# Designed miniproteins, single chains, continued (3), part 70

Each design is a single chain, and the fold is of that chain. pLDDT is the mean over its residues in the fold that is shown.

## One batch from the design tools (miniprotein)

Design m10573
Fold by ESMFold2-Fast:
Structure m10573 (fold): chain A 73 residues (1-73)
Amino acid sequence: KAQELLDEGKKLEKEGKYEEAIEKYRQSVELAPDSIVAAQAYNNLAQVHLRLGKVEEAQEWFDKSVEINRKHL
């Protein structure tokens, strides 16, 4: 489920497997796109893109995380 994919992505990210982590985070979002799990996955996507030097892409993922969190306030 979405949480399991998020957790798998976190494990891959800790192992330095950033591209595989991105794929797991994307799958997590696709499974539950308007959820707190998706907000966390978007935030993690932003952080991974920052680690890869992709600042503009990171900003887009961060904005998506913020929008979901705002809806759940």
Scores: mean pLDDT 82

Design m10574
Fold by ESMFold2-Fast:
Structure m10574 (fold): chain A 87 residues (1-87)
Amino acid sequence: SEAEELYQKGVEKYNAGDYEGAIKYFEKALELDGYKNPFYLSMLGLAYYKAGDYEKAIEYFERSLELDPKNTISRRLLRLAREGLKK
């Protein structure tokens, strides 16, 4: 699907350390997906976390957990992002 292609471009940007580029592609993938894929939401949160935007990271990890409460990635990274805000 087009959402999967955009998601894969986001992963390529993320792996290259281009977190701002990853965010743009993950957001486009989620727009096409209707914000229903908890995995795309957790990866967008991770990209925001890596970019140092802890507030946005928390928002998307919480949204991922609303759809998939057992998402271990979003749970662990939510804790780390909350720690980042305490600086």
Scores: mean pLDDT 85

Design m10575
Fold by ESMFold2-Fast:
Structure m10575 (fold): chain A 75 residues (1-75)
Amino acid sequence: PTPEQVRRAGIDALREASKRATPEASELFRQAIEALEAGDYEKAGQLVTKALSLLTDEERERFVALLNEAFRRAG
């Protein structure tokens, strides 16, 4: 996939995850989406890592599944 397709897939997965997350994790996912849209990949990665640390093991597994589905659709 192109860098644009990868970025879009990441944003779609983060947006979907934010709907199902706690308010704190959802806010971090929104900030990560803004960072990705601005091209700040380092900040986006830090925010995603922090958001994932607030999720349960089950929620993290579902997020990874969403991300993989988004990448399959993009590529």
Scores: mean pLDDT 76

Design m10576
Fold by ESMFold2-Fast:
Structure m10576 (fold): chain A 76 residues (1-76)
Amino acid sequence: AREEVLALEERAAEALAAGDVEEALRLLREARRLAEAAGDRALLARSLRNLALVYAAQGDEERARRLFEEAQAVAA
């Protein structure tokens, strides 16, 4: 689970470097689902923060804020 989440994050970073934001978001949403299914709160918080950063970079500040708040709640 952790290894799979980290692999999806690496692939998402490659997609972002290629300018493929849609693919990066798809991969990061899958990473979130795997972290959630694994019950790993630290991984889930990390995945939520990664999604928030991509949405913030795309100008979706409200979605980014909500995801960041969710990440903080999960990490507590």
Scores: mean pLDDT 86

Design m10577
Fold by ESMFold2-Fast:
Structure m10577 (fold): chain A 96 residues (1-96)
Amino acid sequence: MKAAAIALAELAKKIAEEALKLAREALKLGEGEALPKAIAAAILAIGAIFLAEEALKLVEAGGDPEKALKIALEALRTAVAALELAEEALELAKKY
Protein backbone atom coordinates (compact mmCIF):
# COMPACT_ATOMS: atom_id res chain seq x y z
CA MET A 1 0.00 0.00 0.00
CA LYS A 2 2.76 2.53 0.86
CA ALA A 3 4.51 2.02 -2.53
CA ALA A 4 1.14 2.29 -4.35
CA ALA A 5 0.27 5.53 -2.50
CA ILE A 6 3.66 7.07 -3.44
CA ALA A 7 3.36 5.96 -7.10
CA LEU A 8 -0.22 7.28 -7.45
CA ALA A 9 0.60 10.59 -5.71
CA GLU A 10 3.66 11.14 -7.96
CA LEU A 11 1.56 10.30 -11.05
CA ALA A 12 -1.18 12.72 -9.89
CA LYS A 13 1.41 15.52 -9.49
CA LYS A 14 2.78 14.93 -13.03
CA ILE A 15 -0.71 14.93 -14.57
CA ALA A 16 -1.72 18.04 -12.58
CA GLU A 17 1.46 19.88 -13.64
CA GLU A 18 0.67 19.09 -17.31
CA ALA A 19 -2.93 20.31 -16.73
CA LEU A 20 -1.59 23.60 -15.28
CA LYS A 21 0.69 24.02 -18.33
CA LEU A 22 -2.22 23.53 -20.76
CA ALA A 23 -4.50 25.79 -18.68
CA ARG A 24 -1.83 28.55 -18.82
CA GLU A 25 -1.62 28.18 -22.62
CA ALA A 26 -5.43 28.42 -22.87
CA LEU A 27 -5.42 31.55 -20.65
CA LYS A 28 -2.81 33.24 -22.92
CA LEU A 29 -4.95 32.57 -26.02
CA GLY A 30 -8.24 32.77 -24.15
CA GLU A 31 -11.43 34.46 -25.23
CA GLY A 32 -15.05 33.69 -24.32
CA GLU A 33 -15.86 30.15 -23.20
CA ALA A 34 -12.19 29.08 -22.94
CA LEU A 35 -11.49 31.40 -19.96
CA PRO A 36 -13.83 29.84 -17.31
CA LYS A 37 -12.73 26.30 -18.29
CA ALA A 38 -9.03 27.26 -18.14
CA ILE A 39 -9.53 28.86 -14.69
CA ALA A 40 -11.44 25.78 -13.44
CA ALA A 41 -8.70 23.48 -14.79
CA ALA A 42 -5.99 25.53 -13.00
CA ILE A 43 -7.91 25.42 -9.69
CA LEU A 44 -8.46 21.64 -9.93
CA ALA A 45 -4.80 21.06 -10.87
CA ILE A 46 -3.59 23.08 -7.84
CA GLY A 47 -6.00 21.06 -5.65
CA ALA A 48 -4.67 17.77 -7.07
CA ILE A 49 -1.05 18.83 -6.36
CA PHE A 50 -2.03 19.73 -2.76
CA LEU A 51 -3.77 16.36 -2.22
CA ALA A 52 -0.81 14.46 -3.73
CA GLU A 53 1.63 16.31 -1.43
CA GLU A 54 -0.62 15.53 1.59
CA ALA A 55 -0.58 11.81 0.67
CA LEU A 56 3.23 11.88 0.36
CA LYS A 57 3.57 13.74 3.70
CA LEU A 58 1.36 11.16 5.43
CA VAL A 59 3.55 8.32 4.06
CA GLU A 60 6.78 10.13 5.15
CA ALA A 61 5.35 10.64 8.68
CA GLY A 62 4.64 6.88 8.99
CA GLY A 63 0.90 7.50 9.00
CA ASP A 64 -1.96 5.23 7.88
CA PRO A 65 -0.99 3.77 4.45
CA GLU A 66 -4.66 3.08 3.60
CA LYS A 67 -5.57 6.74 4.26
CA ALA A 68 -2.54 7.85 2.20
CA LEU A 69 -3.67 5.61 -0.70
CA LYS A 70 -7.21 7.04 -0.49
CA ILE A 71 -5.88 10.64 -0.66
CA ALA A 72 -3.52 9.68 -3.54
CA LEU A 73 -6.48 8.20 -5.48
CA GLU A 74 -8.48 11.42 -4.93
CA ALA A 75 -5.46 13.43 -6.13
CA LEU A 76 -5.23 11.28 -9.28
CA ARG A 77 -8.98 11.61 -10.03
CA THR A 78 -8.78 15.40 -9.54
CA ALA A 79 -5.63 15.62 -11.72
CA VAL A 80 -7.33 13.68 -14.56
CA ALA A 81 -10.41 15.95 -14.36
CA ALA A 82 -8.10 19.02 -14.45
CA LEU A 83 -6.28 17.66 -17.52
CA GLU A 84 -9.56 17.00 -19.39
CA LEU A 85 -10.81 20.55 -18.64
CA ALA A 86 -7.43 22.06 -19.63
CA GLU A 87 -7.46 20.17 -22.96
CA GLU A 88 -11.06 21.36 -23.64
CA ALA A 89 -10.10 24.95 -22.72
CA LEU A 90 -7.07 24.89 -25.03
CA GLU A 91 -9.14 23.52 -27.97
CA LEU A 92 -11.74 26.28 -27.42
CA ALA A 93 -8.98 28.92 -27.19
CA LYS A 94 -7.40 27.70 -30.48
CA LYS A 95 -10.81 28.00 -32.22
CA TYR A 96 -10.75 31.78 -31.62
Scores: mean pLDDT 84

Design m10578
Fold by ESMFold2-Fast:
Structure m10578 (fold): chain A 63 residues (1-63)
Amino acid sequence: RAERVEQTLIDLIEKAKELGYSKEKIKEMLDRAVDRLAEAFGLTPEERERLRQKALEKYDELS
């Protein structure tokens, strides 16, 4: 489910910010997390790319 995947990405962003990671490091972590979540949920390449874009939007929203 997209909502559960989105929440996982939000949690990752919040934790990384709490740990003091740089914006570039957080983006790298998000890309890896999106790739792993796409594999876990059997997402298509297009769905993975949309998820990656949503993760980056969420990072910007939570900045």
Scores: mean pLDDT 76

Design m10579
Fold by ESMFold2-Fast:
Structure m10579 (fold): chain A 60 residues (1-60)
Amino acid sequence: SERDRANYRLQLDPNDWLAKGELALLAGDYEKAREYYRKALEQDPADGVARANLADLEAR
């Protein structure tokens, strides 16, 4: 599942902000999801996945 994949990634890298954002989104915590996607972009400004997910959340 998406949750299992995100949890696995987080076990490998505790600073996987994309995985944290995905888990927050699945939990319905949109505020935390936005924070984590912003952190993902701070680490990699070219991260298209983080950018797209953040844009979707900001439009809600």
Scores: mean pLDDT 80

Design m10580
Fold by ESMFold2-Fast:
Structure m10580 (fold): chain A 97 residues (1-97)
Amino acid sequence: MAAERKRALEEIRRILLEAMRQVDATEDPAKQAEILAEAAERVKAIAEEAGFEDLAALAEEIKAAAKAGDLHKATLLTVALLILIVGELLEIELEER
């Protein structure tokens, strides 16, 4: 993997982890939806620039779910995306040693 792709995945992971922390810190569903929608928009932009079309598409789905008020779907998709990113980063790290 190119260094740019690894940096993009690390940035996406950082954005998602911070968004999940902010969601956990609030009990306001509207604020939780706003946090997830903003994080998804940032993730989509980074994924598109790095050529991760599947990740960009998933980020768009998270944004759509959050804007529709489907907080459960938005949260589930965010966790799924985070797991996928962590898995990809671990594979790269193990390959690089």
Scores: mean pLDDT 82

Design m10581
Fold by ESMFold2-Fast:
Structure m10581 (fold): chain A 80 residues (1-80)
Amino acid sequence: SKEQIDKFKEEVIKLIKELDHPNRDKLITIVNNLADAVKAGKITLEEALRGLRIAVRQYVPKEEADKLIAKIEELYKKYS
């Protein structure tokens, strides 16, 4: 549902805001755009998660990216 997508988005943004990293705001913009695309029916939640993993790996150093992705995947299990 759109409500579950918004809750998942809010929790992911909360995790990203815990990053002390210059690309934090870029990742927040990407998360908002992906959530909007899912709510509009343009992409699936799984496709959005794949796009988010790619963006995290691009904008965050490997060790921090792996930890963030693991936390996002645990949230996905809760909201999927």
Scores: mean pLDDT 84

Design m10582
Fold by ESMFold2-Fast:
Structure m10582 (fold): chain A 55 residues (1-55)
Amino acid sequence: MEENARKAAASPRPNAAAMGGSFYEIGDIEAAEIAAKGAGVSLEEAVRRGRASPL
């Protein structure tokens, strides 16, 4: 993965899967989803913020 443009761009299921589908345990998946809901935003937005912040 040489380009981060794919992650910066909006994607429907792929972004959701990055938070939920890629986790190894159900608890990890739910934790990620709850975090996004706590902010009142979509999973895509939560993933975007979490990744872009440290950059």
Scores: mean pLDDT 50

Design m10583
Fold by ESMFold2-Fast:
Structure m10583 (fold): chain A 45 residues (1-45)
Amino acid sequence: KLAEEIARLADVDPEKAAQLADEHYREFVENGEKIVKEAIEKAKK
């Protein structure tokens, strides 16, 4: 899943993970909004 990939990427490259999460945020509302939000918040910090 893309959400899982974003979560993994957040540990290695948080900027890229945030970018990808932002582009696909709405697609994850049903499947993984929580994971996507956590990745974005982690990248901000």
Scores: mean pLDDT 68

Design m10584
Fold by ESMFold2-Fast:
Structure m10584 (fold): chain A 60 residues (1-60)
Amino acid sequence: MEENKKLREEAKKLIDELKPYVSDEQIEEARKFIDEHANDPEALRAIVQALKEALEAAKK
């Protein structure tokens, strides 16, 4: 299984969960980052972690 595809799917799911808590502009920036780094598993892992932290902060 391609790790990059799984990471992109996870990141997109986290973005969808963040939609109520952040601006549309921030959502667009995150989507662009994922698309620009679609074949970079290190960058994708970094954004997944950042999105998880942002979602935890938003739920407080």
Scores: mean pLDDT 79

Design m10585
Fold by ESMFold2-Fast:
Structure m10585 (fold): chain A 59 residues (1-59)
Amino acid sequence: GKLYKALQDFPKTSPDHLAVREGETLEILEEINDEWVKAKSLETGETGIVPKKYLKEIE
């Protein structure tokens, strides 16, 4: 799948959110809309939604 890097920390403020730390590597599972994606953390194996603007695509 496509790999992304978290550009900044994003706290879990809702049950559907994925908490991410700056520099964490994520796999995008689904685009929910233009602002949110469903992602999986490769470090923790957890899944949830994250704002797309906090992520950068990597090779």
Scores: mean pLDDT 81

Design m10586
Fold by ESMFold2-Fast:
Structure m10586 (fold): chain A 55 residues (1-55)
Amino acid sequence: SPLAEEARKIREEAIKKYGLDNPEAIDKYIDEQVKKKYGITAEEFERKAIRELLA
């Protein structure tokens, strides 16, 4: 689904920027990107992506 795909891309971007060994930086990047694009928290974005995947 589009939201699940977007979530995956944001996570991959964070890993490319910070490396897999920096989970705090990855989480922060994901949160900031989701806020910029959707104005919501990363947790809410994940819930929406899961809901879309199941629909």
Scores: mean pLDDT 75

Design m10587
Fold by ESMFold2-Fast:
Structure m10587 (fold): chain A 66 residues (1-66)
Amino acid sequence: SIDEIFEYVNKAMEALKAGNLEEAKKYLEKAEELYKSIKDDPSVSASQLTAAALLIIGARIDLELA
């Protein structure tokens, strides 16, 4: 679900803040997998999908800049 994506992105960001790059990458990959599985689901709102995509992109940028 969309809430699981937000949870994994939050866990990735917490891991980044702690300096744990391996854990951050693992959680971000989980968020990306979930996003791919729901992006074509018509029951998920476009605004929620956009918010999830932006959070995933932001976390990926932060990970690559770390």
Scores: mean pLDDT 84

Design m10588
Fold by ESMFold2-Fast:
Structure m10588 (fold): chain A 69 residues (1-69)
Amino acid sequence: SEERIRENAERLLKVFDEDPELGAAIALHDLSEVGARELAEKAIQSYKDGNKEEALKYFEEALRAAREA
């Protein structure tokens, strides 16, 4: 569900808030395996730019794409 996608994206973003290097490693590894690497890279870049809302949206999009694959 969209609610589960948002929940998972928020949990991933929380890892970034606690440990950005670990968060980036997890996102790139897990989302690359399901074909969502480009969206994961966009989310990580948005987070580095200080735009957490945009990062959350890209993580939601990556998780949604992964679900459809």
Scores: mean pLDDT 80

Design m10589
Fold by ESMFold2-Fast:
Structure m10589 (fold): chain A 101 residues (1-101)
Amino acid sequence: SEKLIAKLKEFVKAVLKTLDEALAAGKSPEEAFEAAAAVALEMYEKAKQELSPEEYALFKAAVDKLLSNLLLTLRLTNNIEEAKKVVEKEGEKIIKEIEAA
């Protein structure tokens, strides 16, 4: 689904921007995660309106997985820059897996 892939790319880009802004502002890893989670909530509302129920379920699963990886990396490293790298890598992987399906 081109719509699903576009929405996932928008989400990854928005989270990376949010993490960059948190770094620039000297925010804690916890504050950075809270900001990324807020982006996910906004994207869920938009995705629910724009995607089919099946596409929305896949979008939500992908976003939940990315947020879980972000949270885990922040807890293990206490480093927003390392968490940003994980979001980039896992985001690319998830998008490629959905494109291949």
Scores: mean pLDDT 88

Design m10590
Fold by ESMFold2-Fast:
Structure m10590 (fold): chain A 55 residues (1-55)
Amino acid sequence: IAADLSHLSREQQIRLLRGSIEALQELIKQEKNPKVKAIYQELLAQLQKELAELE
């Protein structure tokens, strides 16, 4: 999906962020490389912050 996030409704943005958070948590569980896990953890924190801002 190449759509601009600002073009999506607030509900669609929240749904997308929640889905991305869940997918990223699963990737973290499967990741063997600690450096890559750290990157995923940083992305997870950023997405969670963005989700909180939409509340």
Scores: mean pLDDT 77

Design m10591
Fold by ESMFold2-Fast:
Structure m10591 (fold): chain A 66 residues (1-66)
Amino acid sequence: GKILEAAIEGVKYGLELKKRNPELSDEEVADYAGEKAREIARKMGLSEKQAEEASRLARELALHNL
């Protein structure tokens, strides 16, 4: 669904950011992934609750892939 799509795009953004800035902590990367997922979810027309869920999912997925 769209929540998962936004979360995956957020994770992708966070992982690319880590490659560019290797000094970033795993927690900082996860936070950037979550914020990007929230931004994308909002642009997709999702509610604030759905955008928050996409953000939480992106943070969790990013941490498991770092």
Scores: mean pLDDT 88

Design m10593
Fold by ESMFold2-Fast:
Structure m10593 (fold): chain A 58 residues (1-58)
Amino acid sequence: SKFDKEVEGTLYVMKGSVYKLAGDNEQAKESYLLASRYFEEAGDLELAEIAREEAEKL
């Protein structure tokens, strides 16, 4: 469902943040890109763009 995809997106943002704090930029980038994909599938294009931009900074 849309709600489940938004939850998955949020969890991947959290994982990306944890990896970034640990210095694992490769894993952080992959997690943010997965978050972006889930937000796109949920129809939340603004959150998808924000997650993609976080990945692009890494």
Scores: mean pLDDT 87

Design m10594
Fold by ESMFold2-Fast:
Structure m10594 (fold): chain A 80 residues (1-80)
Amino acid sequence: VTEEELRAAASTPAGRTNLAAAVYDAGKAGLVDREKALEAARALQRGDAETAARLIVELLEEGAGPEFERMVRNAIAAGL
C-alpha cells in the first residue's frame, strides 16, 4: 500500500468511512498503536485525507503486521 493509494481512497467519503473502520478496528484489536490509530480515524472522519494517509503509512512502517496491511487493502478495495 502506497501513500498515494491511501490519499486517493481518503479523498472520497466511502473510502474515508471504510479506512476509518479498518484503522479503528486494528487499534482496538491491538494490531497497531491504538492512540495513533485513533488519530488517523479522527483525521478520516473530519475529511483530512493528507493527514490520514500519512498516519496510516507511519502505522504500516512502524511494524504493523500483515493483518493490518490486509485490512487497509480491503478497505481501499471496498471503496472502489
Scores: mean pLDDT 84

Design m10595
Fold by ESMFold2-Fast:
Structure m10595 (fold): chain A 67 residues (1-67)
Amino acid sequence: AAEHARAAARAAEEAARTGDVAHQEAAVAHFRAAGLDVEFEAPLDAAQARALAEAGRGLAAAEEARA
């Protein structure tokens, strides 16, 4: 779970930075593997990509706070 959460956060930030569909697909897959409900499917629009990046940052911060 924690490994998928960190991978999801990283992939979401890459997707927001590059706009690359492969990074968007990776972010969605890692969020789902972490047990999070994600209704978005790649390719993502700009608002969906930003929402995923913000969720990824929050997830990374939550994992850091638990460590």
Scores: mean pLDDT 70

Design m10596
Fold by ESMFold2-Fast:
Structure m10596 (fold): chain A 79 residues (1-79)
Amino acid sequence: EEVEKIREEIKKRLMERLGLTPEEADALVDTLSEEEIKYAIENPGEGVEKVVDKIEARWQQEISDLLRAAVDAAIERSK
């Protein structure tokens, strides 16, 4: 499946570029819209890099606010 393959490539790139754990990378990939994934599929070279760049930008800008709140809600609620 194209979606699964591209998600795996993005996850691997995130782990390499941002030093994330597999769980952290999965959480970030899960924030991707189907439109962003489709864009990466349609633009295999540039699209994957742009999607990773967008995640990195959101990570930098909103990591303290959005990621912390989302991770806290998900992890705390699951326990």
Scores: mean pLDDT 73

Design m10597
Fold by ESMFold2-Fast:
Structure m10597 (fold): chain A 62 residues (1-62)
Amino acid sequence: MLKLAVAKYDYFSSDPKILNFKKGDKLLIKEEINEVAVLAKNLKTGEEGIVHKYYLEVIGEL
């Protein structure tokens, strides 16, 4: 099930598997990887990658 989330904090990493985002960016959660991580797309940048759930607030389900 796809979910819409908002980034609660800025996060930047040089790891190409990890998604970079700024606080307030809207992310589409595409898949749950495990209890702490999801695969998401940053709707502002179009980039996809791994995000820790700690950085996200879910605001809707699609």
Scores: mean pLDDT 84

Design m10598
Fold by ESMFold2-Fast:
Structure m10598 (fold): chain A 63 residues (1-63)
Amino acid sequence: SLEDRILSLLAKRGPLSARELAELLGVSQSTVSRTLRAMERQGLVVRLPDGRYALPYDPALYE
């Protein structure tokens, strides 16, 4: 699924913007943004103050 591919990329590359995820996944930025908002609502990802998204257990969140 798109969600599984997003989670895999965030685990491998760290925090990414919706634009970066769209480019890597070959899908529209609007589709990625909609999916990320749904995943954030579910607690699967977190949005950083700079607008990037990360996994909740990513060490970059705790610096």
Scores: mean pLDDT 80

Design m10599
Fold by ESMFold2-Fast:
Structure m10599 (fold): chain A 77 residues (1-77)
Amino acid sequence: SLAADLSPLELRLLSILAGRGPMTVAELARAAGVSQATASRHLRRLEARGLVERIPGRRPLYRITEAGRAALVAHQA
């Protein structure tokens, strides 16, 4: 499953987004306890997999997709 291919940090990022809604890279990095560089790298990988999407703007936000929610639920099962 998609969830089986995710790192523990990627699952944490998806869980944070599912619970708190759209967030900046800085907010996600702080919430996950990692650097912004680390969070950004993993968010780009999640975006490439269609599990998150980026909302463009002066402070771009990441939000979880339906596929990301499905992957998170599959991991919890």
Scores: mean pLDDT 84

Design m10600
Fold by ESMFold2-Fast:
Order: C-alpha cells, then sequence, then structure tokens
Structure m10600 (fold): chain A 70 residues (1-70)
C-alpha cells in the first residue's frame, strides 16, 4: 500500500534527522504541522517502529472522526 510505504519512509527520515524529507512525506500523508513538530521532537527518543505506529494512529484517528461524522 502506498500509505504504508510513505509511513515507513517518513519514520526512517525522522530517525535519520532528515527533517526536510520527513516533513514532505508526513504532509503527503495528511499530518498537520503540529503533528509533524511533535513527531520531530520525539524522534530521537523513539524507534522507527514506534514512529510508524504513532503516524498510523494519528491518521486512523482522523479517518475514524470523519467516518463518525458522516
Amino acid sequence: EEREKLIRQAAEALKAGDFPTADELLRQLGLSDEQIARLRFFAPHWTVEQLEKMIRAALERDRAARARAA
């Protein structure tokens, strides 16, 4: 899935400190500037796997909220 590829690449970029690439990928995924800033802040403290889970959780919350509103 294209989304899973972007999530993995974004998490890897965050962990590598490649913030320009991470910002671009996270914005493509639909994350807000605040969510991106939060992920960048926690990136040094989390594993790539944990960052992937956090990105998925943020996206799933937004989708669930829209589904309930529809």
Scores: mean pLDDT 77

Design m10601
Fold by ESMFold2-Fast:
Structure m10601 (fold): chain A 88 residues (1-88)
Amino acid sequence: SRREELIKKLQDIVKNAPLQELKDAAKEAIRLLQEHELSESVIEKIEKGVELYYQSLKAPTPGDMLKGWGDATRTLKDAIEEAKKEVS
């Protein structure tokens, strides 16, 4: 399923991402996806954060890669904040 594939990608980020904040955001996103039924908009935002991370791995410079990791982290944190507003 879309949710199961997303959790797998987030688990890869938890294992392999070099930024602790990105790993922590991915862990929290996994927890929210497993414990709650999230809105389509939140799921799409989590997917965008995951996409930004994988795109960053193909960046032409270390600086572009670091920017991509920052963008991914920020996007996942925003999605987590939205998810927390949806769950009681």
Scores: mean pLDDT 87

Design m10602
Fold by ESMFold2-Fast:
Structure m10602 (fold): chain A 87 residues (1-87)
Amino acid sequence: AEELLKKGKKALEEGKYEEAVKYYTKALSLDPKNVDALENAGEAYAKIDLKKAVTLYEVGARLAREQGDYERAEELEKRAEELRRKL
């Protein structure tokens, strides 16, 4: 999972958004509760599919709250709201 997140991050930095989502999707198939993967996948999908990006940020925010990371949850909720305004 960690290696897939690194490959996804590199693809995202290179502007290869479709490749980035493939790596993050694989990481999420191994660990569906990985908030880092949900956040980074949302970032990549924001360039490809805004509706999917909103969903990923909302799921990430819920899981961050469940894990006790309220600051991260608020940040992800804010990102989802900002993208929702573009829909």
Scores: mean pLDDT 83

Design m10603
Fold by ESMFold2-Fast:
Structure m10603 (fold): chain A 65 residues (1-65)
Amino acid sequence: SNAIEALEKALELEPSIRELLEKAIKALREGDYETAIEYLRKALEEATNERAKALIQGALRLLEE
């Protein structure tokens, strides 16, 4: 999905939040959107790279429609 591609790109840009992004991606692949949103919100709070933040925000918008 477009959300997973965005999160994989965010992970490349900001390795400090790798664990949170990997947990979010796993939850998305398993169809657990509630858990994915929780980890993405935590990742967004810790993210410092503006491009990574934009990609995470984009993924959240796709999931919270």
Scores: mean pLDDT 84

Design m10604
Fold by ESMFold2-Fast:
Structure m10604 (fold): chain A 96 residues (1-96)
Amino acid sequence: SEFIEKKEKEAEELLKKDPKNVEAAKLYLQLGGYYLANGDIEKATEYFKKAIEIYEKAGKLKDEEVVKDLKATLRLAKVAGAEELVKKIEEALKKV
């Protein structure tokens, strides 16, 4: 999809300018959701991991909206059998 390719490029350009850019993390969550809905678990896992890493670097993993989005993604990942993604999200949601 031309729309998805544009979003991938937008996310990469945002990260090039700022590796802690929360807008890039949101785009990667959207991309991960798109690929998960299309059955591409490998690509979905890659993009969700990128989003989590950005949120971690930004110190935003405990923010209410981020926690809500990660919990929603965790439910979808469990249904899809995406074991690596489930583990990564559970680790991200663990309190320090």
Scores: mean pLDDT 84

Design m10605
Fold by ESMFold2-Fast:
Formats: structure tokens, C-alpha cells, sequence
Structure m10605 (fold): chain A 73 residues (1-73)
């Protein structure tokens, strides 16, 4: 499984204390850009001030993460 290989590589980065790089590797594999992740973070920090477009992007990001988690099982 390609996802499992990426997860193993991310775990090696975590072991080296490179938590940010591990997170970026996983998001890159999922096809998530820094901009999409930033929109998710903005919606999580202040959902009441988030635009409908930002909420839609955040929802897609979460759905992609959930899909990948299901594939890993």
C-alpha cells in the first residue's frame, strides 16, 4: 500500500523530531496544498468568521483525511 509506505516514512520523520515535515509529507501525499490546510486551520480557529468557500474547502480536506484513514484499514 502506497499510503502505508508514506505513513512509515512520516513515522521515521517523527522519530527524528521532524513533526512538521512528517505532517507536510502526509498532506502532500493526500494532494492537500498548504493553502487548503491553512483554510481548514482558519475554520477550526474561528468558524463564525469563516466564509462559505473556506468551510467547503475545510470539509473536503477532512473528507480526504477520513478517506485515507479508511483505506489504511
Amino acid sequence: SELREIVEEALKLEEQGKLEEARELLYEYLGLSEEEVAKLERVRENPENASEEEKAVAKRVLERIAEAARELE
Scores: mean pLDDT 77

Design m10606
Fold by ESMFold2-Fast:
Structure m10606 (fold): chain A 57 residues (1-57)
Amino acid sequence: MSEEELERAIAGAREALASGDRAVLLAAKHELQELLKQYPDNEELRALLAEIERALA
């Protein structure tokens, strides 16, 4: 996965949080979970995933 792809996914996750749309949030959650498998120590990905999970609760 390229750095550009990572940046795009992070931007998409932030847009999902801004939208508040449950379907968009679920899609962003799955994307971040896959990225976190490849970048397990990435604090920004972990923080965004936690925010999305809180929004879905």
Scores: mean pLDDT 80

Design m10607
Fold by ESMFold2-Fast:
Structure m10607 (fold): chain A 76 residues (1-76)
Amino acid sequence: MKVKVRFDDGTVEEFDISTVEGKIGATLTLIGIAIDRDADFRLVLPDGTVFDNPLAALDAAKDGDVLTLVLTPRAK
């Protein structure tokens, strides 16, 4: 099963999350982006449900879902 994540710049990236390894890889990629930008992140499902844990978001997602990645700069 595959999901897409829409980034804040409008870029869409596809992840294969059919396996535990695939879910972990996607999770680490998303966390890495948040760390690189010094930002907190949220994943929003098509139904509007918000997750701050990428693994939980990917577990709740369905095949073909487009999730929105929201990056919020860390509090000053």
Scores: mean pLDDT 79

Design m10608
Fold by ESMFold2-Fast:
Parts: structure tokens; C-alpha cells; sequence
Structure m10608 (fold): chain A 79 residues (1-79)
């Protein structure tokens, strides 16, 4: 992918993970899961497709944050 495409994916993923974290704090587990899964998809695409180390490191951090949200939200739904 192009560097600009990778940057766009990471920016979108960062936005989604922030919103997922907020949804999780509000107890909106379904929204948190949806946003976290979207963040993981976009960040994973950037990680796998980008030759840029900065983009890859940002994507890895987003994936880990989103995975944390996803696990916590799923536990909240299953209670």
C-alpha cells in the first residue's frame, strides 16, 4: 500500500479505538466491540501493508489497545 493509505488507516483506527474506550467506560459494550473490531481490521491492514516502521509501530499499539477493549467489552456482555 502507499504511505498515505497506511497513514489514513492508522488515523481511522486510532479514532475508533478512542471511541471504543469511551464506549467501554460508559458500559456500551456492543458499540465498544464494533469500534474495537474495526480498529483492529484497519490497523492490521496498515501493519501488513506498510513498509514504514513508524506506521507499523503505531498500528501495533492500536491493535493492542483495541484487543484490550474487545476483551473487556466481551466480558461485560457475558457477565
Amino acid sequence: MSILEGIGLVIRAIGDVFEAELALKKGDYEKAIELAERAIRDAKEALEGSPDEGIRKSAEKVIERAKEVLERAKKGLEE
Scores: mean pLDDT 83

Design m10609
Fold by ESMFold2-Fast:
Structure m10609 (fold): chain A 90 residues (1-90)
Amino acid sequence: EVEELAREAIELARRIAETDPSLKSMAENVIRLVERALELHRRGDRLGAEIDLSMAIMTATVAARYSENPEASRLAEELAEVLARLEELI
């Protein structure tokens, strides 16, 4: 379910920002990209939705790799996996 995975991704991004405030801007960017991807998906703009989700996946992957907080890194890895599953449904 597209809406459920999107909600899960947004919740994970919020948890990352709470766990490591230095990642707040990253989390806000991921939330914005996911919300825009959903809007584009509803309009039938599959390419636009895919681009936004690919950017969100890249952002989460970088955060997972380079975060100094192990819990935030783990949550960012989980976020990237949820976003990849969401991209498959678009």
Scores: mean pLDDT 88

Design m10610
Fold by ESMFold2-Fast:
Structure m10610 (fold): chain A 55 residues (1-55)
Amino acid sequence: ASEEEAVEAAREAGLLLAQGRREEAARIGKKTSGVEIPASASTSGAAALILSAAS
């Protein structure tokens, strides 16, 4: 995927975490584990959660 898409996924994940929706992000992460996210633009686990949820 492009860097721009990764940035958007990371931003969305960041918004969820900022809003205190850690449980939702964690649940999505459990289901979407194994998603490869670049360390540069991603928030590590958070970006992976959103990327899979957006799919």
Scores: mean pLDDT 56

